# Ledger of designs, part 10: designed miniproteins, single chains, continued (6)

Each design is a single chain, and the fold is of that chain. pLDDT is the mean over its residues in the fold that is shown.

## One batch from the design tools (miniprotein)

Design m20336
Fold by ESMFold2-Fast:
Structure m20336 (fold): chain A 64 residues (1-64)
Amino acid sequence: MDEELRKKAEEYEKKGLEAYLRGDYATAAKHFKEAAELYYKVDPNSKKGKAAEKAAELAEKLAK
């Protein structure tokens, strides 16, 4: 798998989680979506990609 893409996905996932924990759900959703896209580029069946996608959906609902 592409090491650089995986690290970038992990970085966006961390930024998404940090935004989520401070209640910035719109920013969290954007970062989680980016993480999911990067995980899926590495592995289309990525469990981390699916988890990030679900986190983005939840954050979007909380943002409105």
Scores: mean pLDDT 82

Design m20337
Fold by ESMFold2-Fast:
Structure m20337 (fold): chain A 72 residues (1-72)
Amino acid sequence: ALSSAQQQILAWFRRELEEAVREGTLLPREEALASVRKMVDSMTDLSPAEKAALLAALEGEVDRATAEAERR
């Protein structure tokens, strides 16, 4: 399960992706995923297991946003 802090990061990221889809500024999926991986890797206070859980959740949000953008 994600911590409260990780859930806040996920909620913020979801809002950013929704805005990017709305404005037509969403990065290509592979670039978005690379950015997400770099962001999670830069977090020094998370264990490998916490990083994996957060990364999986953020990748899911990227996939949802990409599908939504492709439908527009």
Scores: mean pLDDT 79

Design m20338
Fold by ESMFold2-Fast:
Structure m20338 (fold): chain A 113 residues (1-113)
Amino acid sequence: SLTVTESGGGTFREGSSVTLTASYTSSQPVVQLSWLRQAPGEAPRLVAALGGGTFVAPEVAGRATISEDSAAKTAYLDLRDLRLEDTAVYYAQVVAADGSSALGAGVPVTVVR
């Protein structure tokens, strides 16, 4: 089966940093790892992805890094220089080689002054 669980959310000060972690299980090789965000009233938006290359959304370019430890089956999203606009629920998604996918339950990140 394919599962993913996120951690590392919370309340953070403007200008600080956070590392969000996604632990996954998969019986198949994982071919894509993605971090999405959703604020109230928004559709989910892609923040960063690994799979066939690296994507980082323009609004976090230079402030975000996506990385993977495939041996540990863990993906990371590092967000630096946090802004009030980074306040959202963050979701990890994993896609396996057989085409199966899992989306985590999401972790809230709240940025305050």
Scores: mean pLDDT 89

Design m20339
Fold by ESMFold2-Fast:
Structure m20339 (fold): chain A 69 residues (1-69)
Amino acid sequence: SAAREAEALSLPEEVLEVAREVGEKLRKVGEGTELYAKGLKLIKESEKTGNEELRKKGLELIEKGKKTP
């Protein structure tokens, strides 16, 4: 992570604090991106199988991904 890399490089304390904050924000953005990707995959699968329940689940995951910071 950016925080661990900054600590390993023996950077100033101010830079370490910024790296920790950025790392946490990137983690949350990554979670949203994963939810979005899973949602799209489920929608694509529902189109192939005609499974409406998978489509609904896919849309729900996309909505959660968009709302995640």
Scores: mean pLDDT 69

Design m20340
Fold by ESMFold2-Fast:
Structure m20340 (fold): chain A 81 residues (1-81)
Amino acid sequence: SEAIKKFEEGVKAYHEEKYEEAVELFEEALKLFEEADLSEEQRVVYLPPIYYMRGLAYEKLKKYEKAEEDFKKALEINPSL
């Protein structure tokens, strides 16, 4: 899946401290998953990790409001996080 590849590239960019690049890659992953018309079960599995990781990248960029929105979105989709 192209969406999963973009997520993995984003995680790699995050660990390399390339936080702006990580955010862009996570945004691409989310867009690709939205275009894929995921089932509810697939949304619960795939989307929360991306929102969570993008939130962490936003925190590193000191974009705290965007980080909080992403963390809330991850918890909204999967409350068991």
Scores: mean pLDDT 88

Design m20341
Fold by ESMFold2-Fast:
Parts: sequence; structure tokens; C-alpha cells
Structure m20341 (fold): chain A 109 residues (1-109)
Amino acid sequence: MLKETIDKGLDMREKLYGTLGLAEKVSQAEADILRQKREEVEKMTKDAVKLANEAKEDPSKQPELEKYLREVEEEIDRISGEVDELEATMQKKLAEQEAKRLQELIESL
């Protein structure tokens, strides 16, 4: 379970890294949102590792760990959906920026 949650967090960080590269070409606002989402995923992953280490010292914390791992996976899925929506919005903005640039070039002829 811990490995699966950590792997999901790492996959999400890679997805955020790629989407952030797109955002940097389109809008600072979307880039800032993606950086915040990346920090949230990193924090949840670190907190999961910390709780897992505590559960190794105290087995009574194992149910709390299992609950937290499920909550982290659900939250990563939620963030993944939000990132997909942001990527769609950024792709549209990029297309609009390119169309405007082409129009300005035509008008300069």
C-alpha cells in the first residue's frame, strides 16, 4: 500500500512537471496553480512516509496510516482531474495566442 501511494505521488509529480512546462508558455497564473498543486502532492507524499515510519515504531498507528494512504490517493486523483482541466484550458489559450500572432503578421503585410 505505501509503495503504491508513493508511486502514484511520483507519477503525479511527473505529470505536473510536464504540464508546468506547457503553462510557462501560456500563463503565469496557470503556472502558479500547478506549482501549488506540486507542493501539495510533495507534502502529502512526505507526510505519508513520516506516518509510515511512525507506524513501524508503533503498530497501533497502522489503521491511521491505511486511512491516510487512501485519503492521499483520493486527493491525488482529484488533483489529477484538476490538472487535466487546466491542461485543456492552457491548450486552448496557446491556440488563441498563435491565432492572434498570425493575424497580427497578416495585418502587418
Scores: mean pLDDT 81

Design m20342
Fold by ESMFold2-Fast:
Structure m20342 (fold): chain A 80 residues (1-80)
Amino acid sequence: SAVVAEAERAFAEYAPLLSPEDQAEARARLAEVKAQIAEIEADPSLSPVQKELLKLVLLIAFKGELYTLVRRTERAKRLA
């Protein structure tokens, strides 16, 4: 899946910017996103268009979560 590949790429790009704790959280969240994408793909009640839109929404949300984790890591460094 192109969306899974993009999620993995985003994780790989952002992970070096995160603390070890935030990297672990991001990795767990990536696994959850992959599972949710698999559920969407397996849902026979969804049209192909609905599947693509829902997967895109998950990807956008995941990228936003990664950015939030980067900001959290940066804030922690400034307060130390």
Scores: mean pLDDT 85

Design m20343
Fold by ESMFold2-Fast:
Structure m20343 (fold): chain A 59 residues (1-59)
Amino acid sequence: SALEVARRYLARGEELLAAGDGRGAAEMAQKAGTAAVVSGDEELLRRAQELAREAAKLI
C-alpha cells in the first residue's frame, strides 16, 4: 500500500540521515512525501518534509 511504501522510504531516509548521507536522505524524503500524499496521511507527509529539511542541512 502507499502507506507502507511511505513508511519504508521514511525509515530508510532516517537511516541515511543518521549515516550523514544528506543526498540519499533527501531522495528518500521526496519518495516518502509522494507516497504520503497518495495515502492521504498528513502525519507521514509532515515527517517526510521534516526529513527533507534535516537532509538539506547536510548538503
Scores: mean pLDDT 87

Design m20344
Fold by ESMFold2-Fast:
Structure m20344 (fold): chain A 75 residues (1-75)
Amino acid sequence: MRERIMEEAYYAAKALGALAKAKIFEKNGDYKGAAEAYREAAEYYKEAAERLGSEEAKKAAEELEKKAKEYEEKA
């Protein structure tokens, strides 16, 4: 159980960190940086969704991928 809990926490922490970076880039008008950070966050949410079977995490990943593509087109 300890290892599984640590892995779940790891992916959640990485996703939140990437999300925070994305919002900072977005506020600064760095659309390329925001797109890359949102893509990173989406990747971590995908891994969390697969490991936890969470539909909520899967939906979050898809929404973040859409944001990443939107900002990438602006960059």
Scores: mean pLDDT 78

